# Designed miniproteins, single chains, continued (4): the designs that were tried, part 39

Each design is a single chain, and the fold is of that chain. pLDDT is the mean over its residues in the fold that is shown.

## One batch from the design tools (miniprotein)

Design m13416
Fold by ESMFold2-Fast:
Order: sequence, then C-alpha cells, then structure tokens
Structure m13416 (fold): chain A 58 residues (1-58)
Amino acid sequence: SDDTLRNLALGLVSHTDDLEERKELGITALRTIGRQRGLSPEQLEENIERLLKLLEEL
C-alpha cells in the first residue's frame, strides 16, 4: 500500500543518508514482503519502481 511504501522510505531515510544504500535495502525489504504476501512479479516490480521514485523525491 502507499502507506507501507511511505513508511518504508521514511525508515530507510532515518537509517542511512546514502541514496544507493536506501535503494538496495528498500528493494531487499520489498522482495521479502512480496514473497511473504504472495505478490505477483508484476506487482512487486510496480512497488519497487514506486519506492525508488519516492526515495529520489525525498
């Protein structure tokens, strides 16, 4: 959900100031969540793309 992506992005921002590290950690977290929630590969890729855009806009 949008709230989940926003909260994940804020958590990443609080842990590191390196954008590339935020992206790597965020992708890893979303892949883990996606597997646990049974997301399709397409839905997972959409969530990753949205997270990366959000991190770049913060």
Scores: mean pLDDT 81

Design m13417
Fold by ESMFold2-Fast:
Formats: structure tokens, sequence, C-alpha cells
Structure m13417 (fold): chain A 59 residues (1-59)
């Protein structure tokens, strides 16, 4: 669907950004995404990883 394609695009963009900041976390996040049951779940997993990076930067 159009929404699924949007979720896939956002997930890829977030993973690319994550890889530049934290390659190990990006690798772990990609493994979790491979097990995701939907594009929406994949995006949620990528977003949660992004929040972990922000939390560390604010500490």
Amino acid sequence: SKEDKAFEKLTKEMLEALEKVDPELAKETRKKIEKAKSPEEALRIAYEAHLKVIDKLES
C-alpha cells in the first residue's frame, strides 16, 4: 500500500542516519527489523533506536 511504502522509506532514512552515529546499534536495529511483522512495526523499531541515541546525547 501507499502507507507501507511511506513507512519503508522513513525506516530506511532513519537507519542510514543511525548508521552514521552508531553503527553497532544500526546493525542490531536492522536485525530486529528483519523479524518485524509489518512496515509499521519496522518503523517503530527504527524510531525507538533513534530515541536511544537522543537520550545518550542529552546525558
Scores: mean pLDDT 81

Design m13418
Fold by ESMFold2-Fast:
Structure m13418 (fold): chain A 65 residues (1-65)
Amino acid sequence: MRERAQQLFEEGMRLLDEGDTEGAIRLFREAARLDPSLEPQAERYIAGARLNAAGDLEGAREALL
């Protein structure tokens, strides 16, 4: 399960780099569901992705740090 969760997290990062914010958020949630130890990191990336989608680039940067 950890291997699959890591794969989904990595795919989420790739989608985020490609500008697919909605797809990235979905994969981050799925990864955290499969491996709860990833939940804090997934929540930070989801928050950053949402702020970026809303046009708050500075808030997104802060959330990802």
Scores: mean pLDDT 73

Design m13419
Fold by ESMFold2-Fast:
Structure m13419 (fold): chain A 82 residues (1-82)
Amino acid sequence: MIEELKKEADELFNKKDLPGLEALRQRVSELAEKYKNEDPELAEEYRKLGIYIDTRIALYIIQQVTDKLGEEREKKLEELKK
C-alpha cells in the first residue's frame, strides 16, 4: 500500500495535478495520525511519505512562482518598451 501511494504521488506530480497531490497528502497525514498509537512504525513510514509528497508539492509551487515572475517581467518589459 505504501509503495502504491508513492507511485500515485509520482504519477500525480508528473501530470501536474496539484489538487490530487494535496488530497493524497491529506490522506497520508490522516493515516499517519490513525496509526500513531496502534503501529508507530507504520505511522513513521506514512509521515515520511507525507514529507515526500510535500516535496513534490513544493516543486510544483516553485514552477508556478517562476511562471508568475515571468509574467511580471513581461509586464515590466512592456512598460519600458519604447
Scores: mean pLDDT 79

Design m13420
Fold by ESMFold2-Fast:
Structure m13420 (fold): chain A 113 residues (1-113)
Amino acid sequence: MEEEELREKYREAARQADTLNLAGVEPEDPRFEDAIVEGIADGLIESGKTLYGDLDSPLARKVLEYLAKKVGKEFKPDMTLEEVKEIANKAGVKFVEDPLTREALARVEAARA
């Protein structure tokens, strides 16, 4: 598969993800991280779903940076949680800082195994 076709495949898969928990969505290949970030962000905007995560998650941070660019704002590493929520809301996405959601989802997955 061509690299560009593979990039588009990752973006589309991330966009169509039914469960949007950034703590559980890790890029399998760092070369396609930008495509995954775009897919997640576009999927959130289109579906009106909630973005779950914490600012220590590299993937959640990159999704927020992408959303900031879409609303004409700069995302800075030292931004407050209130400023981050404002950026997400302006992009049409609800942001919830919840490290416990990651733990709860991991427990559900373990129980099904």
Scores: mean pLDDT 63

Design m13421
Fold by ESMFold2-Fast:
Structure m13421 (fold): chain A 64 residues (1-64)
Amino acid sequence: DLLARLHAYAEDATTAAYQAGVALAVETFGADSPRTRAIRAALHRARTRGEIEEAKAEIEAVVA
């Protein structure tokens, strides 16, 4: 499940999880996709600001 994997990466909030989550988004939607950009921004905020629940909500909205 794509959503479950991206949520797990947001919860992990490490550099490795950020990189893996972005790679998954690029593989699924493409590097230039607005969805990939939104997922990258959400995962970055989870990692750098601890905005994990906000990132999970944004990712869910983008993936649905």
Scores: mean pLDDT 86

Design m13422
Fold by ESMFold2-Fast:
Structure m13422 (fold): chain A 59 residues (1-59)
Amino acid sequence: SMEEAERAREEGERAEREGDLRAAIRHYDKAAVLYALAGNLEEAREAGARSRALAQTLG
């Protein structure tokens, strides 16, 4: 599941670079859940924080 979490984070980063902020939020949210399930709490918090920051910029 850590591989799945990393893939979700990478998809979030790709979507963010492409300017698809809604897709980036969804991918980072997925990464946060998957990292938490894998026991990677720091990475889960970072992914969740990035998702929240992007959501604030969207309104």
Scores: mean pLDDT 87

Design m13423
Fold by ESMFold2-Fast:
Structure m13423 (fold): chain A 59 residues (1-59)
Amino acid sequence: REELVKEAEELLSKADPTKVSAALILASAGERDEAIDLLTEIPGVGRRLAQAYLDYMLS
């Protein structure tokens, strides 16, 4: 949902924008599971939030 994505954007931009960029590159290359794992290293980001963010950014 869009609300989850907004929350993810705020959390991710504040915590670690470099890690977010790396995760998006990995997901674009087909390494989706690695991208999710990288995003979940960010405090406060769970696997579902990471999945929702990637689905939004790559759709």
Scores: mean pLDDT 75

Design m13425
Fold by ESMFold2-Fast:
Structure m13425 (fold): chain A 66 residues (1-66)
Amino acid sequence: ALSPVEWRVLVALAPLRGGDEPTKREDFRAALEAAGLRVSDAVLEEAYARIDDAVAAARIIAAALE
């Protein structure tokens, strides 16, 4: 099961899922910032590298916020 923070991150990333186009780094950052989620550039880069696995990306970001 996802933690509440992991779920919050996953919901923030939901608009970026299910599209036919690859998620851009700028769109990924903007989605997190719009949800009030602040992470370092290093954490953002690590999570973005895992964007094809939304749960893995959410866990990376949630770990930095917890």
Scores: mean pLDDT 75

Design m13426
Fold by ESMFold2-Fast:
Structure m13426 (fold): chain A 93 residues (1-93)
Amino acid sequence: MKELTLSREEFEKAIKEALDNAVKAAREGNRSQAASYLTAAALLFVGMEIAGIKPSKELIEYIEKASQEFRELGDTDGAEFLENLAKRAKELE
């Protein structure tokens, strides 16, 4: 339906890589860099929705795991952001 060239696998790989980088930045105490990577993951997710591609259960579980890691690091804003993203992903099933 959309003129996007990325496959589901390419979107999910890019989102997972952005989430991994966000968690790494958060562990290093770089909250601004973590927020930038979270923004990148969200934009990729929006692109996936616009393309009409439904997220996999694996991607949802990956987002939930990243949210938990942010919560454990004391980044409540990042954790809540990812919790909302995972909830939205579940609603698209």
Scores: mean pLDDT 82

Design m13427
Fold by ESMFold2-Fast:
Structure m13427 (fold): chain A 74 residues (1-74)
Amino acid sequence: MSEEETRRLLLEEAARAMRRRRAEAEAAEAAGDRERLLELAREAVEEAKRRALAAGADPEHVEEAARELLAASE
């Protein structure tokens, strides 16, 4: 799996993970709980990392893509 394929897969899986957490994210946003929003984003990225690794993604590419995605969430 290429770096570009890994980045795309991680984005897709993170989006799915956040979609599953939508109700919690909406509640946290309504409450102004930025720490909870960041926690949910980190949980989603960790789930996406596990799924990407299970799909045969290179661990180095997964780490780089995860760092980029989390930086964009700050």
Scores: mean pLDDT 80

Design m13428
Fold by ESMFold2-Fast:
Structure m13428 (fold): chain A 86 residues (1-86)
Amino acid sequence: IEEHRRRLEELQRRVAEQADDPEKALELIREAEKRITEAMKNGDFETARKIAEELVRRLVELGVSPEEAEILAGELMTLALLEANS
């Protein structure tokens, strides 16, 4: 969990640096993290996946590379899954 949290913080920094609007990018990430965590706690894996896909699309619209957006979304999903099973 700690390793994934550290990885997520580094990814958030890189994504914010790439975004045309860093504050907006961080807000989208924060909102997605909250929603993904709630979905995972409820066993709603499909909803969590859809939220992650929407986050990727919105970050790409802000100028973030698709690769970095996908990695960030994957890390959010992994961390939420680990926390839900703890």
Scores: mean pLDDT 82

Design m13429
Fold by ESMFold2-Fast:
Structure m13429 (fold): chain A 110 residues (1-110)
Amino acid sequence: MTVLTQSPKSVTVPAGGTATLTATASEPVSDAVAWLQETPSGIPRAVIQRASRRAAGVPSRFQGSGSGTTFTLTISNLQPEDTGVYYPVAVGAKTGLPVFGGGTTVTVVP
């Protein structure tokens, strides 16, 4: 079973700073990796699709990268609205079913 290990578990960054989140897969996954944000209201939204493509309406400060087993979400020039839980979603190589990371809590302080 493909497992996504995510680090860090939480990060607190001042407004205007940068957060870097890493997901490591236990086996190679396709580039069909997405990063989702769960807002404080609990409603998830996609921020990155296909490892590196920003979702519609997502600011350029959100960047995805990576291939094979290691994927990174970088959020630069952090705004208070970027506060939330971020988690990667990958497709399992043998099952075709989604696999979720454990989540990283990003807190932006003014």
Scores: mean pLDDT 78

Design m13430
Fold by ESMFold2-Fast:
Structure m13430 (fold): chain A 55 residues (1-55)
Amino acid sequence: ALDRAREELKKLKEINDPSLDKAIKGLENAISTYESSSGSVDPESIEKLVDKALA
């Protein structure tokens, strides 16, 4: 889950499209929260953000 979110974040940033800014910020915030909270955030929530960003 986390590794997938990081890979998708990297891909989204490489596209350099302003319309993806919300998705990029959402993924960065989810990853940061997950890392800082020692996994308190459900990995399934990160998967949902990845799926939404790819839609």
Scores: mean pLDDT 68

Design m13431
Fold by ESMFold2-Fast:
Structure m13431 (fold): chain A 94 residues (1-94)
Amino acid sequence: DEILEEGKNLLIQKKYEEAIKLYEKVPESNAEALYLTGQAYLELKKYEEAIEYYEKAIAVDPKNADAWALLAEALKKLGKLEEAKKYEEKAKEA
């Protein structure tokens, strides 16, 4: 998918807002685009938005261990340590 590759290049260049805008063109059934959108929000320190997109990504692909781990990281950034611990265990099982 050209859009996913262009978005990954934007993330490498730290153009996070441009990457998010590009990923908005990808259907919400695409777990990779949802996961990468979550990563872009995490890098922007928009932790609530990062959580939303990681939750969407794991709903589509629950075997993405990285999505569970980064969801836990975003929860830790918000001080939600008990919730983060539950998702860290899920990351190990994925």
Scores: mean pLDDT 84

Design m13432
Fold by ESMFold2-Fast:
Structure m13432 (fold): chain A 60 residues (1-60)
Amino acid sequence: SPVEKLKELIKFVTGKEITEEEAKKLLEKLKNKDLSDPLIREMLEELNMTAEQLLEFLEK
């Protein structure tokens, strides 16, 4: 599931554990291209990915 992949990826990249509800909200922000969230910006910077590339990875 994209939500579970995002949770695992956030833990791997940042060491932070988030809830399923928090991951779902972050996924919605990514889909809406809302990059104001610091955690989203950290993930995109660390992975050197665009929001669109990250969404494609999560939805595969």
Scores: mean pLDDT 82

Design m13433
Fold by ESMFold2-Fast:
Structure m13433 (fold): chain A 115 residues (1-115)
Amino acid sequence: ALSPLEREILAALERFAAGLTDPEVRAEVELLRDQLREALLATPPEDRDARLRTLVEGFAGQLELLAERHAASPEELGQLVALLRELLALLRSAGIESPGLEALLARAEARRAAA
């Protein structure tokens, strides 16, 4: 079963996907979210914290690549920045540090500022 933290992370991703206007981009994000959910369900409880960090960082990296591939608008980059901040706050609330996610957020903020 999923932990409360894992459920909050998936809920944040669901809200992010629902806010996307491009149906093809939304479908790709929904597939990535489903892959994250399945990977978490397959993870033994003793490995959860380490696996959760790695999976969230991997998911966020795929979102960065998706944003670049589809030439995300300033508005869409703003939505990505908001999601990355929420994911960082959720991980930090559980005592999980994510330098990879912090680096992704910094790059997304820089791209948003340049757009």
Scores: mean pLDDT 84

Design m13434
Fold by ESMFold2-Fast:
Structure m13434 (fold): chain A 103 residues (1-103)
Amino acid sequence: RRPSDEELDAAVREQGIRALGLPPDASMQEIIDALLSRRPDLANALKEIIDDILDSIEKNLENFTPEQKEKVREALKRLKKLAELLGDEDTKERVDELLEKLK
């Protein structure tokens, strides 16, 4: 079964928040603060999750509708901010490349 965009977004959000041990309504700042101050191992887990998301986006770039491309661009902007907060320059550069390909 092909998951919907909403199902994929919800699953990614739930997995990330659960990996951090935070409630589903946690703010981005609370997520990052918890990651950086309590669990450096969770920073690595979050980077792996981001890499998996980017791999999925890259493999499906040509298959997205124009509406899906707009949603993916917004998701990529959020992932770029997360990468910046984690100090992950390689992931940030990869996000920028994907954003250019989605123009």
Scores: mean pLDDT 73

Design m13435
Fold by ESMFold2-Fast:
Structure m13435 (fold): chain A 68 residues (1-68)
Amino acid sequence: RLAEAAELARRAAEAAEAGDFETARKYAQQIKDLGLPFVAEEVLAALEDPARAAEWMRAAADMLSTLA
C-alpha cells in the first residue's frame, strides 16, 4: 500500500513538472482510493504550492546522495 502510494505520488509529481495537472490529479485520486487520503492531500498541496514541490525534490536528492 505505502510503496504503491509513494510510486503514485512520484508519478503525480513528474506529471505536474511536465505541466500535466490532469494526470497528476488522477494519481492523487488513486492514492485516495488506496485508503491513504492524507497522502493524496499532500500531493494536491504540492500541486498548489511550487515551493513545496521543490522542497520535496531537494529532500529526495539529499537522501539519495547520503545513501551513496
Scores: mean pLDDT 64

Design m13436
Fold by ESMFold2-Fast:
Structure m13436 (fold): chain A 94 residues (1-94)
Amino acid sequence: GEEAERLLEEAEELLEKAEELLKKGEEALKKGDTEKAIEYAKKAIELARKALELAMEAMKLAEGELLLRAIGLALRAIGLIFEAELLIKKAKEK
């Protein structure tokens, strides 16, 4: 229904912002700015966690193709969280 679609749109928007922040974190780390890399990665994790919550809520309401979309967004959020945590680990080891 409409509610599931709204949650998925919000989750996708948060994931796009999280991906941009992760990219900025990777660029900061490449330049040796470990503090900024960690800050961007932490912000990316916060947005990705919120997106995961919304995707999981949508999974309870969604059927068929919308359910598959919700699962896909949830997996994308989990992947982003792991990549951002790895970036924090790399920044702390430099």
Scores: mean pLDDT 89

Design m13437
Fold by ESMFold2-Fast:
Structure m13437 (fold): chain A 72 residues (1-72)
Amino acid sequence: MSKALDAGGTLLQLGRYDEAITALQQALTETTDPAEIAKAYHYLGKAYEAVGRYDEALNAYEQALKIRQQLA
């Protein structure tokens, strides 16, 4: 798992949503692994939802789902 992805997940659990979003966006620029990209989008969806950015949350969840379906 990328360091930025791991940090993003931890920040999300701590309620530090703005920092989580930044870390997860960085993770998307650093990884080419589809499984890690899907996880980053899933975490972004949760972070956006927590801060009330529902349109961005839906887009992030849809990207995660699309990638996961292609990996199955």
Scores: mean pLDDT 83

Design m13438
Fold by ESMFold2-Fast:
Structure m13438 (fold): chain A 69 residues (1-69)
Amino acid sequence: SLDELEELYRRALESDPEETREILEELAEKYKPTNDPKVLEERREMLLRVIELVREGMPGEEAVEKVRK
């Protein structure tokens, strides 16, 4: 759900606020607010993958590119 995405976003900001914030802000601007379950699921999967790659040491820009395809 949207609330789950917001909680994940908050946790990511707490872990690496500067780098992660910029990435997540870019993704948020790219994908407008919606309550469509399909779109929310896609955003959740994309967000989780970006966060995982960044935490594994991948540069933020490269992580976003890899997830976007």
Scores: mean pLDDT 61

Design m13439
Fold by ESMFold2-Fast:
Parts: sequence; C-alpha cells; structure tokens
Structure m13439 (fold): chain A 79 residues (1-79)
Amino acid sequence: MKKIKFFSVVIGTDENGNAIGLNIIKTEVEDGEIKTEVKTFKDLKEVIKLAEEEAKKLGLSEEEIKKLIEIIKELYEKI
C-alpha cells in the first residue's frame, strides 16, 4: 500500500498537563513521509460530528463508526 490514512481521538492537554478537551489527530503516511493534523475540542457534540465525518471519508463501516462514537463518549467522561 502506497498511502496509509489513520485518525485517532485522544485526550488533549495544555503545557501544564491539564485536560483541555479531546483531540482529533489525522495522520497520513506516504512513501515514508508522515503528515499529521491536530484539532482540539471541548464540546463532545462537535468532536462526535467531526469524527463521524472523517471516519466516513476513510471508508469505515456504520458499525465501526458506532464503536468509535462509544470510545469518544468514554474518553469525554475522563475529562
């Protein structure tokens, strides 16, 4: 495979280690080069909306998207 696309949802922190929200990290690997985009959100509804849109663009199934949303909600409870 020439190009690998990946995204993840993680707890974002400030420079002092305080939780500030959820990060959506989009990563693309092509021919050994890594490109990463990071967006940080405090609003759960906004995170879910963007994660769903990005997952659909990556070709995830409806069941995979449901699992992703469950994980996002669990991460939000930890903030």
Scores: mean pLDDT 69

Design m13440
Fold by ESMFold2-Fast:
Structure m13440 (fold): chain A 60 residues (1-60)
Amino acid sequence: SLEELLAQLTPEQKAQIDAVAKMAGLSEEDRLALAKAAISTDPQEAVELARKVKSTGATL
């Protein structure tokens, strides 16, 4: 399902989500949540989420 969700995103959005997941140390579930946000009615929401995670620094 993750692969299919990622296929709905633009290459740029997919790369941003992957970069954020790596930088923030996100689990596969968190990465899936970002992909689902991007596939929602407003893909800009996923981009803004990615920027916030990079800025605030998600800590476990």
Scores: mean pLDDT 62

Design m13441
Fold by ESMFold2-Fast:
Structure m13441 (fold): chain A 80 residues (1-80)
Amino acid sequence: SNIDKILEELEKKYPSLKDTIDRLKEAVENLRKAKEAGDELAYARSLFVIIALLEEIRFQTGNSPEVEELIDKIIKEILK
């Protein structure tokens, strides 16, 4: 829920990121399902995909400080 709000804010500011953000939403949902199932390998794989997509967002936005703050919030929500 909190992650979805942050991702919607990112999409509004950077509409070109919609496809990457949609993939990130899917990866976050996969991470949640893996955690609930106790599937450590699926969790690790989903986390790796999330990290790769967050790096893609950083690259596509030119490492903007505003985007870095939003990415930090996403990481903190994921690690709860």
Scores: mean pLDDT 86

Design m13442
Fold by ESMFold2-Fast:
Structure m13442 (fold): chain A 111 residues (1-111)
Amino acid sequence: DPELAEKIIRIKSVLYGVSEEEVRERYKRIIEFAKKYVNASPAEQREAAAKDPFLTTLLNAALAKGYSVSEIMKKVAEMSVDELAIFEWELLSDIHDPSLAEKVYEGILNS
């Protein structure tokens, strides 16, 4: 869903105080990182993830939803930027303050 991905990227742009292109570049880096480590040992995957706060947040959310580190790395390695944006949003929906998410959505839709 390109329209949903675009909305999520715009929300993340506002939340992080960065450009939409910088948000897309962060997702590209996470995908390339997953591609690099998808076949690594679980210990190497955990060590690599610990060096990136954005990847650490994504992995912690995925673990809370019942994914293993290896499962999430394999899944992310095959994603597009738009697919990762939607997937991260769905994983983080229980962790993000719903009232903040709603306010950001309303602010973006009415601006």
Scores: mean pLDDT 74

Design m13443
Fold by ESMFold2-Fast:
Structure m13443 (fold): chain A 74 residues (1-74)
Amino acid sequence: SEEDEEIYEDALRVAKLVADTLLKRGYSKEEILERVREIIDKLLKGVYNLPDEKAEEFSERILKEVEEYIEKKL
């Protein structure tokens, strides 16, 4: 749905911003991915009120994209 697409893109944008900030501060990829997972889980479930199944789906997809994003910058 349109709302799901908007939520996904917003969450991905937040995830990449967090990743960029932590990379500049010298955090490892593993540390960044752990922090992103925590932030995205709270964002998707707490702010956007997504059902657990959808939040889990989006979280896994976002984490994969963030890992690839980090690897491209290293």
Scores: mean pLDDT 87

Design m13444
Fold by ESMFold2-Fast:
Structure m13444 (fold): chain A 64 residues (1-64)
Amino acid sequence: MLSDKEIEERVLARADELGLTPEQREELRRIFKHLKKIKEKNPNITNEQVLAALDRALRALAAS
C-alpha cells in the first residue's frame, strides 16, 4: 500500500532525475498537498489518480 509519504518521495526522486530546480520541487510539494486535501474530501479518488496527476504536473514543470 502506497502511503502519502511514499508517493511524495517517489515523485521528488523523479523530479531529481529530470533535473527540476528546488523551486519546481517545492511547487510539486504544494500540488501534492492540495491533491491530498481533495482526496480527503473525495474518498473515491484513488492513489493511482493522485500519482497520475502528479506525473502530469512533473512533466509540465520539466518541460518549462
Scores: mean pLDDT 78

Design m13445
Fold by ESMFold2-Fast:
Structure m13445 (fold): chain A 74 residues (1-74)
Amino acid sequence: SLSLEEIAEILKEMVDKYNASPEVKKAVDELIKLIKDGASEEEIRKALMRAVNKLVEEDPELYKEFIAELEKKA
């Protein structure tokens, strides 16, 4: 099983590699900042869900690739 931090790192890597939309990149950067700032697990989970929802909305193909990467590392 992957930690929230590991999931966030995979998401950041995928978003950068495939040059996702500015809106998706912003949501992921906000997630990464919360992790670096030592935010609560609940705040990190909310930010992760926000970033994932934005990814599904803006780039559903990249979302499918993200899920495939999570399955490979789980």
Scores: mean pLDDT 86

Design m13446
Fold by ESMFold2-Fast:
Structure m13446 (fold): chain A 65 residues (1-65)
Amino acid sequence: SLEEAYKLLEEAKKLIGTDPRKAVELIQKILDYINKLIREGKIEEAKELFDKVQELVRELRKVTN
């Protein structure tokens, strides 16, 4: 569900500084869900969620390089 996807986003955000590998795993699950939303024609919901994932990936890059 969309609610579960946002929950995974918050969990990934908390893990960036402590377990970046687990954060990446959660981000991958969210991306899979975004692809499902796109297939279902829920483009606006997918776009909003993807913007949040991009913010998370920017933070992850600061700690994993």
Scores: mean pLDDT 81

Design m13447
Fold by ESMFold2-Fast:
Structure m13447 (fold): chain A 87 residues (1-87)
Amino acid sequence: MEAERRELLERARERLRELEERREELRREIREELRREGFPEERQEEVLAAVERLLEGLRLRIEAEERGEVTPELEELRAYVREVAAA
């Protein structure tokens, strides 16, 4: 289970890195598309801000999962490992 979880987190990190490398291009493409669709500039900025917030939230969650800070089950496993190591 942990090995599969690490593989999923590594793939998620790589995918996020790809998205972040393309972030400036994605922002421009989204802005141009919203402009072509006739959205007012204030609405374009709101949409772009929401996209940035979602990307940042995803990054923070991946980092928290990698640090083992997000799941109670991981905390229980860490406590168990620490107890065994102390014996």
Scores: mean pLDDT 65

Design m13448
Fold by ESMFold2-Fast:
Structure m13448 (fold): chain A 80 residues (1-80)
Amino acid sequence: MKLSTKELIELAIELGVAKSEKELKEKIKETLGLSDEQLKNEEVLTLGVIRLLAKEKGIPFHELIRPGMTLEELKELLKK
């Protein structure tokens, strides 16, 4: 996936899923059972943000994790 982790975090905040990156990471840990150590891995953090967005918006995770998915395509899916 070619999505920036920073852009995904900013999108989650914009959509009201969390008020800050810190709160977003806490929600990912609580919701997905991930540790702080696991979230140091950029791939784990990126997938964690996408899984949380999928759960909060009621969209299947596999619809958000397509090869070549762009930030703009993700925004359109999450606005539905």
Scores: mean pLDDT 75

Design m13449
Fold by ESMFold2-Fast:
Structure m13449 (fold): chain A 55 residues (1-55)
Amino acid sequence: LAEEGERAVREGDFGRAAQLGSTAALRGDRESARRVAEALREAGHDDVADSILRL
Protein backbone atom coordinates (compact mmCIF):
# COMPACT_ATOMS: atom_id res chain seq x y z
CA LEU A 1 0.00 0.00 0.00
CA ALA A 2 2.72 2.51 0.91
CA GLU A 3 4.70 1.87 -2.31
CA GLU A 4 1.54 2.11 -4.45
CA GLY A 5 0.48 5.34 -2.72
CA GLU A 6 3.94 6.90 -3.08
CA ARG A 7 3.93 5.93 -6.78
CA ALA A 8 0.50 7.54 -7.24
CA VAL A 9 1.87 10.80 -5.76
CA ARG A 10 4.89 10.68 -8.10
CA GLU A 11 2.55 10.19 -11.08
CA GLY A 12 0.36 13.13 -10.00
CA ASP A 13 -2.62 10.88 -9.20
CA PHE A 14 -3.43 12.50 -5.87
CA GLY A 15 -6.95 11.02 -5.79
CA ARG A 16 -5.54 7.49 -6.00
CA ALA A 17 -2.91 8.34 -3.37
CA ALA A 18 -5.62 9.69 -1.02
CA GLN A 19 -7.70 6.52 -1.55
CA LEU A 20 -4.73 4.24 -0.78
CA GLY A 21 -3.66 6.27 2.27
CA SER A 22 -7.21 6.32 3.66
CA THR A 23 -7.56 2.56 3.08
CA ALA A 24 -4.30 1.93 4.97
CA ALA A 25 -5.44 4.14 7.89
CA LEU A 26 -8.87 2.47 8.12
CA ARG A 27 -7.22 -0.99 8.15
CA GLY A 28 -4.89 0.04 10.99
CA ASP A 29 -1.78 0.15 8.79
CA ARG A 30 -0.55 3.40 10.34
CA GLU A 31 2.97 3.16 8.85
CA SER A 32 1.66 2.93 5.26
CA ALA A 33 -0.85 5.73 5.96
CA ARG A 34 1.95 7.93 7.37
CA ARG A 35 4.26 7.29 4.38
CA VAL A 36 1.53 8.14 1.85
CA ALA A 37 0.53 11.25 3.85
CA GLU A 38 4.21 12.35 3.96
CA ALA A 39 4.52 11.97 0.16
CA LEU A 40 1.30 14.00 -0.31
CA ARG A 41 2.61 16.73 2.03
CA GLU A 42 5.90 16.94 0.12
CA ALA A 43 3.84 17.38 -3.08
CA GLY A 44 1.97 20.34 -1.49
CA HIS A 45 -1.25 18.54 -0.52
CA ASP A 46 -1.10 19.16 3.25
CA ASP A 47 -4.91 19.15 3.60
CA VAL A 48 -5.22 15.66 2.07
CA ALA A 49 -2.29 14.38 4.18
CA ASP A 50 -3.88 15.73 7.39
CA SER A 51 -7.26 14.12 6.54
CA ILE A 52 -5.59 10.70 6.17
CA LEU A 53 -3.72 11.03 9.49
CA ARG A 54 -6.95 11.99 11.32
CA LEU A 55 -8.54 8.64 10.39
Scores: mean pLDDT 82

Design m13450
Fold by ESMFold2-Fast:
Structure m13450 (fold): chain A 67 residues (1-67)
Amino acid sequence: DEAEKLYEEGEKYYAEGNLEEAEEKYEEAYKLLVKELGKDHPKAREVFEKLVEVGVEKLREAVLKVT
């Protein structure tokens, strides 16, 4: 499954602290899951939660740098 591969790549980048790459991979996985299974599917929801988590961490880093 292409979406599962993208999700696994996102998990690897996230574990490495590469938030930009992790976000990109999770976003691609989420788009595919929504297209194939619908946005209410448990798999799509799980990937969406990861995407939100990465986004929050990126925003936190940006705020810290500006301050």
Scores: mean pLDDT 79

Design m13451
Fold by ESMFold2-Fast:
Structure m13451 (fold): chain A 70 residues (1-70)
Amino acid sequence: MEKVEEGVKEIRKTIEDGLKAGKSLQEIFDEVRKKLQELAEKYGLTPEEIRKLSEEAFKLLDEVRKKLEE
């Protein structure tokens, strides 16, 4: 759980940094995908942990998408 929670914090920062830099949704999405791969390798995540981290990352991306569409 702790590794996934730390990964979620890094994903959230990646999204926030992308938004502050004025990046498009597609660019932020691509950066999050790259970050997920880096985090999986860095923390030695299991398939289950990778799935949980990916689910949380895509929930955060969906929230950003909704805000930009509204």
Scores: mean pLDDT 79

Design m13452
Fold by ESMFold2-Fast:
Structure m13452 (fold): chain A 79 residues (1-79)
Amino acid sequence: SSARRQLVLQAVGYAILGIGYELDGDNEKAAEAYKEAADLYVSLGDYELAKHYYEKAGRLSGDEEEMKRKLAEVEELAA
């Protein structure tokens, strides 16, 4: 559907934005962009990409406990 295609483009867009911020040295903005990408991948049912970006966001922001909670939620959805 067009709605699903839009979500895919948004998820990819946030992932690219995260890379851009990371290259700029803005780890906090990079983490926020990766978290948004991960949330969109959860909505898409792409739990492997969601886990990947939550892990990356946690490492960059230092907010590892929040990202661990997100990873646990994704693992339950993937079961």
Scores: mean pLDDT 87

